# Ledger of designs, part 60: designed miniproteins, single chains, continued (2)

Each design is a single chain, and the fold is of that chain. pLDDT is the mean over its residues in the fold that is shown.

## One batch from the design tools (miniprotein)

Design m6060
Fold by ESMFold2-Fast:
Structure m6060 (fold): chain A 88 residues (1-88)
Amino acid sequence: SAAERAEEAAKEAKEYAEKSGTPGAKAAAKGAEIAAKGAKSGDPMEALFGAGVAAVAAGMALTSDKSEESKKAAEAALEAARAAEEAA
C-alpha cells in the first residue's frame, strides 16, 4: 500500500540521515517519519505536513552536503512524501 511504501521510505531516509549526520538530512528524515505516521494512521493533515517538511529539508540537504548519504536520505524522504500524499 501507499502507507507501507511511505513507512519503508521513511525508514531508509532515517538510516541515511544517521550516516550523513547533517542537519538537513536529519530534518528530511524527520519530515518523512511524520508523513509516514500520518499516512498509516489515516491523518491526511499530518501526512501532508510531514511531506512538506520532508520536501523543504530534502532541498536543504541536497544544497548543503555533496555526500552520497545526504543524497540518498533526501531521495528516500521525497519518496516517503510522495507515497504519503498518495495515501492521503
Scores: mean pLDDT 84

Design m6061
Fold by ESMFold2-Fast:
Structure m6061 (fold): chain A 86 residues (1-86)
Amino acid sequence: GRVERLRALAEELRAAAEHLRRTHSFSPAAEKAAEERRKQAEEEAKRRLEQNSHLPPEEREALRDLEEARIELLAVAAAMQEEGRQ
């Protein structure tokens, strides 16, 4: 169902982020870019999750897991983008 698909997507995004972190060496500037992007993405995710408070608990948990995985992937992408500028 939808919950299983959301959980599967969250696991896939988390695995992708972990793989990118293991296969790349990031400069301090890249890690700073990742931290700044993580904070922005966390604020955006909090707003979206608050709008979904009416959903069943299982779906809310799956959406929270998906947002956490998305935040980490966006952070790694920001680090890679910063490295590409140097």
Scores: mean pLDDT 86

Design m6062
Fold by ESMFold2-Fast:
Order: structure tokens, then sequence, then C-alpha cells
Structure m6062 (fold): chain A 77 residues (1-77)
């Protein structure tokens, strides 16, 4: 695990997300995604706005495949 991924996991966990969601979000940040936009995307997914969440996560720089995994994990809460 990279230092960037480890720091991102800590920040997303502190924001109140589950460990699974935090790990997937940290993966996106490690791939160069904007952490702030990833955070907003997860919040949209938790509100049931799946399509908007997916679009924002992809815009942030996450791969579409990883964005779909983040949305699914966030909605299981």
Amino acid sequence: MSTVERVAIHEFTRAGFSEEVARLAARAVEQGADGRLVLEGIRLAQKGESERALELLVEAGASRELAEEIVRAAQKE
C-alpha cells in the first residue's frame, strides 16, 4: 500500500465512511483522482443518486469500473 493510499484511507474513514468504501476511494486517489470530488461522489451514492455519483467519480479521475465499485459499496450502507 502506498503512502498516498494509506493517508487517503485515514481521511475517508475520518469522514465517516466504512473501511470498504475508504479503501476503494483511496485507490481512486492513488490513481490520480481528486479526493474532494471522490468524497462528494460517495455522498451522492449514499443519498441514492447513483448516476450522478458515477459521473462525478469518473470526472474526478477514477476509472469507470472503480467508480461503479465505489457506488455499490457506498449504497450497501
Scores: mean pLDDT 80

Design m6063
Fold by ESMFold2-Fast:
Structure m6063 (fold): chain A 81 residues (1-81)
Amino acid sequence: MLEEELAASARHELEAIVELAREYGASEEQIERIRREAERLVALGMGAGEGVLLLMTVNVYLKKGDFEGAIETLRKAVERL
């Protein structure tokens, strides 16, 4: 139960990153790249707390229209897991 709850929370937080990217005007290609890295983080067992911190960091890049910076941030998080 706990592992499923943590995975669901992390997935929810990563879905928020994808949704924000779409709201800020990312292309479908950029959204797919963001979703791919987000799904990899969930699969690798990223915790809910890590998801919140990552959402805050990525949101800074998304607000600037720096979708490549957002993708790179997610990719580096995958490499750390």
Scores: mean pLDDT 75

Design m6064
Fold by ESMFold2-Fast:
Structure m6064 (fold): chain A 79 residues (1-79)
Amino acid sequence: MSKEEQIKKLLEELRKAAEEGDAEKAERLAREIMQLSGASPSLAEETARAAKEYAEEGDAEKAVKVVESGIQLAQLLAS
C-alpha cells in the first residue's frame, strides 16, 4: 500500500472514530497519520490533541480537517 493510500484509509478511520465519539482512537489515528506525513513529534502531538478534542465534540469534519491541515504544514516544514 502506498503512503498516500495508507493516509487516505487512516483519514476515513479517523472520521468514523470521531463520528462515534471515540476520542482515544481519533487521537491515535491522527498521530499515526502525522507520523506517516513526516511531521515532527511536537506537531504530531498538537494535531492529535486537536483531533481528539473535535472527536469528543462529535465533530468528525473538523477532526479530519485539522489533520489534513497538519499534513500540509508538515510537508511545508519538510521542504
Scores: mean pLDDT 84

Design m6065
Fold by ESMFold2-Fast:
Structure m6065 (fold): chain A 63 residues (1-63)
Amino acid sequence: DVQRQLADALVDLADQLYQQGQYRLAGDLYDEAADLYGSVDAAGQQRAQELRARSQQLYQLAS
């Protein structure tokens, strides 16, 4: 599944940016991954909600 593989890659990149303290960029990539997961199946929709919550938290850290 191309969408899931791309979403997984975006999460990996976002995790790396988070470790580097780049919270806004990490949040943006978590949102992109959430959009992709949310388009796959019910499990992907749940994962999308988790990633969107994480993104919102990171935007708070970036402000």
Scores: mean pLDDT 84

Design m6066
Fold by ESMFold2-Fast:
Structure m6066 (fold): chain A 69 residues (1-69)
Amino acid sequence: MEERGLLGRRKFEELMRQGKSVEEAAREARKAVGLPEVPTGERKEILQEIAEKLREIGDEIEEELKKRK
């Protein structure tokens, strides 16, 4: 599983070196390892929610560090 992810990353880097955009390279790399080009609906919503929560936590940490600096 992690090995498959590394193969996808290598394909992504190879495509970027060929002059593909980040978005195009990501789509092609996902397709090359047998993943859908875009995340599925429910998983996409969950991943977006997680990303938003991680941003919120990061902002709270930055605010705390600013108060201490």
Scores: mean pLDDT 63

Design m6067
Fold by ESMFold2-Fast:
Structure m6067 (fold): chain A 93 residues (1-93)
Amino acid sequence: MKRLYVEQGNRRVAEAARDLADEVRVLPTGSGAIAAIPKDRPLAVGTEENPEESAERLREAFRRGEDIAVVGSGKANEIMAEALREVKRELEA
């Protein structure tokens, strides 16, 4: 994966993705996070609105080599971090 965008405060997601992306970019907190993402490349966005569906979207984006963004905190942070750990295990196998 070329780029991972992580909203400020999502430390667990950033740690889980450390070796999965060529570049990790930190997005501003809150409603400005998605607006800060360039619209120049295919991008999958994971959000708090539907964390499990977002996690599946992120796994598929990794397999396709698309850029991904993780926006939100709390439950989204936990589910997205686990999805990225699963992808890392697949790459290490």
Scores: mean pLDDT 69

Design m6068
Fold by ESMFold2-Fast:
Structure m6068 (fold): chain A 80 residues (1-80)
Amino acid sequence: MEKSLEKLKEVARRHKNESVLEAIDEVEKSGGKVEALKRLADELHRAGLLDDSLINLIVSAANSDEDATEVGKHIGRLIG
């Protein structure tokens, strides 16, 4: 999880996107809870930063296969 979040922070800092940085902080603070990961995906999608590599990083940050599936379904709904 920490390695994936560091890569996400680097992307957010490069684009100077405070909302994405705040969403990453919430994921760290929550310990990778599904709701925090969904919010991170929402902010990345809004910023136009959500790509296949970042989708894989977010899904990999989930604590279980069940959580990863729920996050993946949410992202699928975002991108259509």
Scores: mean pLDDT 78

Design m6069
Fold by ESMFold2-Fast:
Structure m6069 (fold): chain A 93 residues (1-93)
Amino acid sequence: MAARAEELIARGEELLRRGEELRREGLELEKQGKTEEAIRKYEEALRLYSEAVALFTEAARLGEGELKERALENEMTAGANEVAVATNLVVLK
């Protein structure tokens, strides 16, 4: 169980990192008035954050102790970022 939880956390953290980079790119494009390009970056980030949330949720179910806490903290971070980027999309559309 622990090895599987660690694998899911690592995969989720990589998706979270990629989503954060895409969201940052979207914010820069939005500041430049490139609205359609910003929307595409935010939609990509939203998909990655949603996948990361699912991976962390499963990792939290399988993990114990510090692994479970790490998965839950990452799930909250990914979920908050998912809500934030979804809000950016609603405002631009």
Scores: mean pLDDT 87

Design m6070
Fold by ESMFold2-Fast:
Structure m6070 (fold): chain A 128 residues (1-128)
Amino acid sequence: KKIEELKKRAEKGDPEAQLELGRYYASQGKLDEAIEWYKKAAELGNAEAYVNLGRLYLSQGKYDEAIKWFEKAIELGASGLAYDVLGIAYYKKGQLDKAIEYFRKAIEAGGLSLEGFYTLNKAELEKS
C-alpha cells in the first residue's frame, strides 16, 4: 500500500519520502510522528521540512518556535516559502509592521500564498 512504500523509502533516507511521511502524519493529527519525520528530512538538508515544522508550531500557537524553524529554512535557501509563513507568524503575534515587511519579501521572491495574500490585506486594513 502507498503508505507502507512511503515508509520504506523514508526509512532508507529519502528526504522527499520523509517530508511526505511527515505530511501524512500531520494530516492524521499525529503531530509527534510528523515532527520526527520533518526533523529527519531537515537534517538531510530539506529546507521545506523546516517550513513544515514551523507550520505545525504555528497551528499550536507556538509563534516564537515557528519563527525559529522558518529562519532555519531561509538559511537553507527556502527564502520565498519562509517569508510567506514568517509574515503569517508575525501577524498572529500582532506585529503588523513585521508581517507586512515579510509578505512584501515573499511577493519579491514569488512565494506569497493565498493565505498570505489575505493576511497581508487584513494587516494593511488594521494599520489604516
Scores: mean pLDDT 85

Design m6071
Fold by ESMFold2-Fast:
Structure m6071 (fold): chain A 107 residues (1-107)
Amino acid sequence: MKDLELTIETLKKIKEMIEKGEEVEKLIELAKETLKKVKDPVSQQTLQEVIELLENAEKYEKEEILEALENAIMSLKLRIAELEKKEEEVARLREEGRERAARLAAA
């Protein structure tokens, strides 16, 4: 979760910096710094793809780069939502198991 959230925050900052006309080299540096801090494979893959996109930025229109970043952010948000739903299901199953064990101990 924290790695995915950090990656989303980094991509949002990169998007804002592009809109402000910041140098591409600074955007790449920010993405590489975040890549060093994350261990989640999805976060690492997303950051590597964004770095490759930025290194080839001259081949794309600014709007295409911004759209690609927004799509990456949305994909990471969806991944967080999927992981949260799975954690809720695991927590529910653990509570049901604990209640069943308590009933058996009381009988």
Scores: mean pLDDT 80

Design m6072
Fold by ESMFold2-Fast:
Structure m6072 (fold): chain A 70 residues (1-70)
Amino acid sequence: SARKEELIKRTLEVAGELQKTLASLPEEVQKAVIEEIRPLLEEATAAAEAGDYERALALTEEVLAKAKAA
């Protein structure tokens, strides 16, 4: 389905931006941010595994927002 493919593609794009954002942070800040976002990343992974791609995308976007706020 076009919706599923779109959500997966968007989630991968957001995840790529998250990796770049984290890599740009000083090591100590990166470690602190990773600790803060870990529960949301685990929830996003569980949502994706359950086929809830809309929830997985929303959680991944929330993680990116937290990383950018650091």
Scores: mean pLDDT 84

Design m6073
Fold by ESMFold2-Fast:
Structure m6073 (fold): chain A 87 residues (1-87)
Amino acid sequence: SSMAEKLEKMIKTAEELLKKAKTKDEVILIVGLMYQELKDMGAPEEVLEEIERLLEEIRAAKTLEEAKKYGQKVLEVARKYLEELKK
């Protein structure tokens, strides 16, 4: 579906941006933009709540590497939702 294609492109872009991120604030911005896009796409409340929880972990992270680890978990949540859209 066109929504699945849009989500797949978003995930690829976010993955590249997260790899290049040099600050925790950049990780927060990337994840925040993913959250807004998923919300606009009508993602289930459970998906949005899990990303909100992970975003709080990113905000609490003491290092860039820890923030990126939680950013990768956000990508995993988005990929799982993509698999549901392909069913």
Scores: mean pLDDT 88

Design m6074
Fold by ESMFold2-Fast:
Structure m6074 (fold): chain A 103 residues (1-103)
Amino acid sequence: DTVLEIQYDYYLALGRKALKEGNYDEALSYFEKAVKIAEELAKRGKYDRLGRAYFELGQVYEAKGDFEKAIESYQKAIDYYKKAGATNFLKKAEENLKKVREK
């Protein structure tokens, strides 16, 4: 698990950097790698990691103007945050979903 946690944090950090710089396709690539690692962590009961990775994907799709994919990603984030009991992150994902749907 420690190696998977480190790899997850690494790709999440790279994705956030790429998103901040406006490199959306690079950000998507990194967050998709984070999702794959988070899927393995979810098999071990760590659903919050998967929720975070989908939340970050939602932000990239929203920044690209791909609101349909942003909605799908935020919905997945909400589902996994609920499984994790991650109340603070759940609220943020629900707020972002509402904003995207109001367009």
Scores: mean pLDDT 88

Design m6075
Fold by ESMFold2-Fast:
Structure m6075 (fold): chain A 98 residues (1-98)
Amino acid sequence: DEKEKVLERLVRMLREAGQFDLAEELEEASKKVDSVSGVLAVAGGLLLQAYAQGVLSPEQFRALLERLEELQKELLPNLSPKGLENREKGLKALLEQL
């Protein structure tokens, strides 16, 4: 499962950076999404929240965000980016009705 491989790689990245609580939050939040793009979006949101809450320094946030962006660039072309954009548009339309 590509989602599980991406999740494992992101969790490893966070643990290597000493962010064990963020790694656990990512694993739990990722159970609610069924796509590689969903896992990457959750990871980005968690990093931003941790930075806003002062859990991550500006340097730690930039380093982790850069690694996440590199991983997104590696995975998104292989996952058909145009198909991903169409799925994101559909999800946004559904969320706007909630």
Scores: mean pLDDT 72

Design m6076
Fold by ESMFold2-Fast:
Structure m6076 (fold): chain A 95 residues (1-95)
Amino acid sequence: SALDEELRAGILALSEPVLTEPIRLAKEGRIDEALEVLDRRLEEALAGSRQRIAELAQRVGERGETLDLSLEQLEELARRVPLEAAERGRAAIAA
């Protein structure tokens, strides 16, 4: 559904700083700062993704909006997407 696509896009957008900001810092030769920023942004992306899911779950319950994915599947995406971004970021920094 459009809501599922929007939610997935939102989780991806919340996870972009985990990848983009550390890579930029590493490209500038600031490797220690890149790793610190990656860890901080990962924590923020995980927290933000969980909050977004909680807000949407409340809206679905209150307004009868529909999601194609279960709450458990959305929680898996909220964990997996930021962690995959962090893995890619660490790999790029190590290269």
Scores: mean pLDDT 79

Design m6077
Fold by ESMFold2-Fast:
Structure m6077 (fold): chain A 56 residues (1-56)
Amino acid sequence: MSAEEAAKIAGASPEAARRGVEAAKRGRGDLSGGYLASGGGTGPQSEKAARLAYEG
């Protein structure tokens, strides 16, 4: 799914979702909280949004 769609589902900003996807890509698909949070923010909503965007 798109970063915007994932962000709306998770209740985070689209920028947080996009940055989290980029962080996950740098981690070579490591979707651990550290990679997702470093890209898009520190809250569980940002991590959830990034995961949804990366997997969609």
Scores: mean pLDDT 64

Design m6078
Fold by ESMFold2-Fast:
Structure m6078 (fold): chain A 87 residues (1-87)
Amino acid sequence: SLEEQLEQMRKSFEELLDELEIPEEVKKELMEVFDELVQAALAGTLTEAKIREVRAEMLAKYRDNPDAALVAQLAAHDFLVLLRSVR
């Protein structure tokens, strides 16, 4: 189900943040943004444009933090793949 896919994506995202030793403050912000996209996906309101916008914002914010930028890119990719698979 969509709910099971989103839960697995969230678990994988959190595990990746822990593996890369992302600082707690950055982890909190990335998890909050991730959860906003999860809520939009569950509500059926998530768009590819919104995913790309959030990705661009995170890449700009974490320009000097390559690990945070990398996990933001990977999460955005997973959401784009998910959105395309449910159409």
Scores: mean pLDDT 86

Design m6079
Fold by ESMFold2-Fast:
Structure m6079 (fold): chain A 84 residues (1-84)
Amino acid sequence: LEELKKRYLEALERLERDVEELEKKYGSESEEIRKLLEEMRETIREGKEAVKAAKSVEELEAAVRETTARLVALSRQLVAALPS
């Protein structure tokens, strides 16, 4: 369980850095993009806490699934909002 938690936390921390980079690159383009990136950061933060709080593999997998679904939805909205 703890080793799986470590791997998921590392993955979420990498995503957090990627979102921070996107904020620097696109955060000033529009308020909509800035808000979506802020929601992605908050979703990652909540996901990290849920992963840390999981007491079983089942709880861990549920937390990861929920976090992933939310991030996928937000990323689709972000791509639609990006200027190109």
Scores: mean pLDDT 80

Design m6080
Fold by ESMFold2-Fast:
Structure m6080 (fold): chain A 59 residues (1-59)
Amino acid sequence: MSALENKLLNMLNDIQDDSERARLQADLEEARESDSPEKITAVALAIIGAQEDERLQQE
């Protein structure tokens, strides 16, 4: 298991929207099953984007 996977799991726990978290978790699991670094990277960017959207809510 890569350090990236652990970080993504921690970031998922930080997402307060249950539906968004569940969707991103499913995407991460699919990426892992596909064994595709491109898919894992895409999911990582989506998770980061979801966290940034939470930050932008402060604006």
Scores: mean pLDDT 74

Design m6081
Fold by ESMFold2-Fast:
Structure m6081 (fold): chain A 58 residues (1-58)
Amino acid sequence: SRTLNLQKATFEAIELMKRTGRPLSDAEIKQLARKYGISVAEARTAVDMALRQLEILK
């Protein structure tokens, strides 16, 4: 489902940002969109949610 793909994109964004210690680049966001079959706008929303989750965990 689209909702499940959005959740998976969010979790992968969290993992990538934890590993790299930086926000995702535009190229990485586009790759997440392609990987999970979601729009670039939806992938940007997933990254924004991932950033908020990382702030809560600090």
Scores: mean pLDDT 81

Design m6082
Fold by ESMFold2-Fast:
Structure m6082 (fold): chain A 61 residues (1-61)
Amino acid sequence: TYRFKLTSQPAIDLATGEVYEPGAVLELESYTVHEDGFVTGRLAATGNPVLASASGLELLE
């Protein structure tokens, strides 16, 4: 799994609408970086799709 810290921008769970605020850590089983500076991924715990900003993410592992 990939661990990302949200540093400056929130992320949103697209299945539930849950918002992850800056300071949260996301664990993703997979992710894709898009040309427009967004990241989509799958949360490892739930399999839910998540949307985040690439500039607001720090890869931890």
Scores: mean pLDDT 84

Design m6083
Fold by ESMFold2-Fast:
Structure m6083 (fold): chain A 74 residues (1-74)
Amino acid sequence: MISLEEAEKAAQSALDAAREAAAQGDLRMVRAFLDLMRKEGEIILSETPEEDKERVKKILEEAIREIEAIVEQA
């Protein structure tokens, strides 16, 4: 099972990587991180304990929204 801390680290890592790719002008890589986060997010949520699912879902959705905003601004 994936802990809340592990989910938070995964989301932050993906967001940081997407921001760095955007700073380099690599929109293709930003989209790759968005797709990866969506796929990994589904796996993370499926492996999350029931009591933590709402918190993990919010963390993942927030990271996905921020990466989507980066793609839209480019």
Scores: mean pLDDT 81

Design m6084
Fold by ESMFold2-Fast:
Structure m6084 (fold): chain A 95 residues (1-95)
Amino acid sequence: MIELSPEDLEILRKIAEEAERRAKETGKPREEYAEGALKIAENLTEEKLSLRYRGLALLGKEEDEEKANKFGKELHALLEAEKLEEAEALIKKKE
């Protein structure tokens, strides 16, 4: 699994909370989460971490909870197994 420092993990929580708050104010929750996650991913040098944030952006755009759950589980399993090439292929298929 990706090991984040406690400080990085706390920053990510704050970003997610801010995105959720903005989404409630604008009425476009999925788009707000996607934009935030994509911007984080663009600044990451770690491939596994970048793929995780790209996946989170796609989850934020998915309105169907069943499809979101399936995609999230598949991506999480691939990232845990360090199958980064397969994880990227799954993300590109969803884009």
Scores: mean pLDDT 65

Design m6085
Fold by ESMFold2-Fast:
Structure m6085 (fold): chain A 105 residues (1-105)
Amino acid sequence: AQPADVPVITQSPASVTVAEGGSATLTQTYESEQEVTGVSWLSEDGRDLLADPRFSLEVDRAKKTSRLTMRDLRREDSGVYYDQVTLSDGSLAFGSGTTLTVVPA
């Protein structure tokens, strides 16, 4: 059994393959007994995703969802992406990850 205060994060899809120049959308839903104070997406290699104008983040607090949209994808964008939720006590929770594979067109 899970502890009652642990947030549940569902990240989708688990994997996605797109051709170079294509786009992908990664989604997350969360359920938490604590107030969620932040929602972000991280690459496993530590890239600042929101500094890239090809990437946009939409957070819907009422629906408890977030969406990362990635456009004009390059092979260098291949990797694992994680959703991150920040709780009111300062603790962090992570989604299970989405593996993005960008292939030649």
Scores: mean pLDDT 79

Design m6086
Fold by ESMFold2-Fast:
Structure m6086 (fold): chain A 80 residues (1-80)
Amino acid sequence: DPALEKAIGDKMTVGDLVLEVREDGSLRDLLTGEPVDIAALKGKRVTIVYPEESQLEKAVEAARALLDAGAEVVGIYLRP
C-alpha cells in the first residue's frame, strides 16, 4: 500500500528514535507512545529518556539490551 509505505518511511528511515523508559521498564516511542520491539532496532540510532532519577538503572539496562540487539545508543537523559 503506497500510502502506508509513505506514512511509515518518513518516520523509520529519517533518523534518531527517542525512547521513553516506562515505570514497568518497557520502552515506548516518545512521540507516538507505541511500544518498541528492541530486536527491530538493529542498526538504528536511539536516545533514551527517563522521567525520574529512580529510573536511571532501568534506562541503563535498556541501553545494554539495545546495544546487545545491535542498536546505536546516542545517549541517556533525564526528562525535564
Scores: mean pLDDT 71

Design m6087
Fold by ESMFold2-Fast:
Structure m6087 (fold): chain A 75 residues (1-75)
Amino acid sequence: PERRQRRLEILREVADKVAELEKARQTMSPQEFKELAQKAADEIERRARAADPRFRVTITVNDDGSITISVEELP
């Protein structure tokens, strides 16, 4: 039960950060946003890996500034 809860907490943090980035997108140029979002994505992925190495979170920032989140759970 605790492992599932930890992974849900990681997903909540990811969702919150993505929401903040979507807000920032409205106030920045596409190039500036892409760089900011890529740095944020890398940091989130590092924190998720440190919290649970078997919980793989990948955040992709596309050329148009859209964000794609992929999650892989390892037993």
Scores: mean pLDDT 77

Design m6088
Fold by ESMFold2-Fast:
Structure m6088 (fold): chain A 80 residues (1-80)
Amino acid sequence: TEEGGRRGAAEGALRAGSERGAEAALRAPTGGTAGNEGARASMEEGENASEATGRALAAIGGAIQGALEAGGGIEGAARA
């Protein structure tokens, strides 16, 4: 479940063009943390606020999708 969240966040970040965000998400200790770590790394990599925000949102969305696919609870989804 939490592993699904990490994979989802990483895939979301990669889709948004943030390799740093994907790496941070995969290295996060939990699925919930993966969304935050991916978003943080994506924002650090972004050239401007708008683009960084888009990447962060993609990472968070990915984490939710990953957690739900792995049978994650509503609590994980509610945090996005």
Scores: mean pLDDT 60

Design m6089
Fold by ESMFold2-Fast:
Structure m6089 (fold): chain A 64 residues (1-64)
Amino acid sequence: DEETADEIVERLRAGDYEGAIELLKSQGFSDVQARVAVADASKVEDEEEAKEAILRGLATNAAS
């Protein structure tokens, strides 16, 4: 879901890591998976790359 990934990236850019984690958990992520996805996206300075990291996480979780 590109819209969900965009919302997560927006929250991360605003410094709302807790909100980003909550949104990921609402998509079926565990607490650990959500924190890892947020940490990975936070290491990337480019928004497009951060969005790709979140999309990859969402796709991997959906495939499980």
Scores: mean pLDDT 75

Design m6090
Fold by ESMFold2-Fast:
Structure m6090 (fold): chain A 83 residues (1-83)
Amino acid sequence: SAREQQLQRLEEANARLVAALQELLKNPSTENVEALAAAYREWLREASKVLSEEEIAAATARLLGQLKKILSPEQLAYFLSLL
């Protein structure tokens, strides 16, 4: 069904977002910041088809909270500029 396809795409986007975050944790390079931003944009597109605005906001806030612990202020500003 269309709903099952939407859920599968969101699951795949979640897996890619987690993988990108793990790479960033190992090496907070500009390349890995850009890769995470791309993965987040793809996740947001798929999540918007399935999740409520509240659920998306909560997930985004959690991600940004983790990034504030990993990235410099300059790297975080760059990440946000890519969204």
Scores: mean pLDDT 90

Design m6091
Fold by ESMFold2-Fast:
Structure m6091 (fold): chain A 100 residues (1-100)
Amino acid sequence: SLEKVFEELREEAEKLANDPSLSEEERRERVTRLTARLLAEALRNKKEFLEEAIKLGLLPESVLDLSDEELIELLLALMREEGMAEADLEALRRALAEIL
C-alpha cells in the first residue's frame, strides 16, 4: 500500500538525519533522492495520493484535474515557497526524471 511505502521512506529519512558519517552535501543528496522516490510512488498511486492530500487539507480539490507534469510543477512550486533552494529543486527534478 501507499501507506507502507511512505512509512519505509520515513524510516530511511530518520536514518539519514541520525547518520553522523554523512557530510552535509551527502545528506542533502540522499534526502533529494528519497524525496524523488516518494513523489514517484505518489504519482504511481496518483488518485489515492491526491484524495488523501485533499482530505488532510494539504492540496486543493482542483489538483484532481492536473496532468502528472502539472502536478510535479505544482509540488516543486510549493517546495520553493517552503524555502527549498533552487539548486535542491533542480537536483530533485533530475532525480525524479531518472525514476519516471
Scores: mean pLDDT 76

Design m6092
Fold by ESMFold2-Fast:
Structure m6092 (fold): chain A 85 residues (1-85)
Amino acid sequence: GQLSKENFNKLNQVQKKAYAIQQAGKEFDYPIDQATAQAIAEAMEKSDDPAGVFGEELVKLGVPVEKRGPIYKRVQEILEEYENG
């Protein structure tokens, strides 16, 4: 099931990104486990090019080039929905 807003707000910034990555991946039929999503979120936080890091990690997971941008956009939308809803 979807995480409640109350439970999402208890997560730190990296955990919030990891959750959004997992949900976006699931919606595009590219399931990403919690440990992998956490590692991607941590790499993005440490980078000056988080979109580039995200794209590179999705390539390693076998995600086609044309789906990487849409998945990244969906990650941002999920984060905005929780922060603004």
Scores: mean pLDDT 83

Design m6093
Fold by ESMFold2-Fast:
Structure m6093 (fold): chain A 118 residues (1-118)
Amino acid sequence: EIEELEKKGKEGDAKAWYDLGIEYYSQGKYEKAIEYFEKAAKLDKSLEGLSLTNIARAYIKMGKYEEAIKYAEEGAKSKDLKYQALAYKVLSEAYKKLGKEEKAEEYFEKALELEKKV
């Protein structure tokens, strides 16, 4: 599966890079997951917000909450309301991990407001 996804990604399939990111994330290999999400984001603008948000999720798993906030803020710039809502949920989680409950609640409310429109 991994070798086939790498071949597809090299052939210009951004979703194959994204799927590799998810596969390595599920294995707990967060640095490799980040590499593949970065490849997906660079190759396809429509996957950029989703990929950056998943990079943020990987940083949360690594305990790097400030890095997670930076990537989730970029993911929140997505024109896709579903991906923007996902980015706000990740921002909420990262701020909660930092003990910033007020900011965590603010971003969670923003995510719920967007989900009403999707």
Scores: mean pLDDT 88

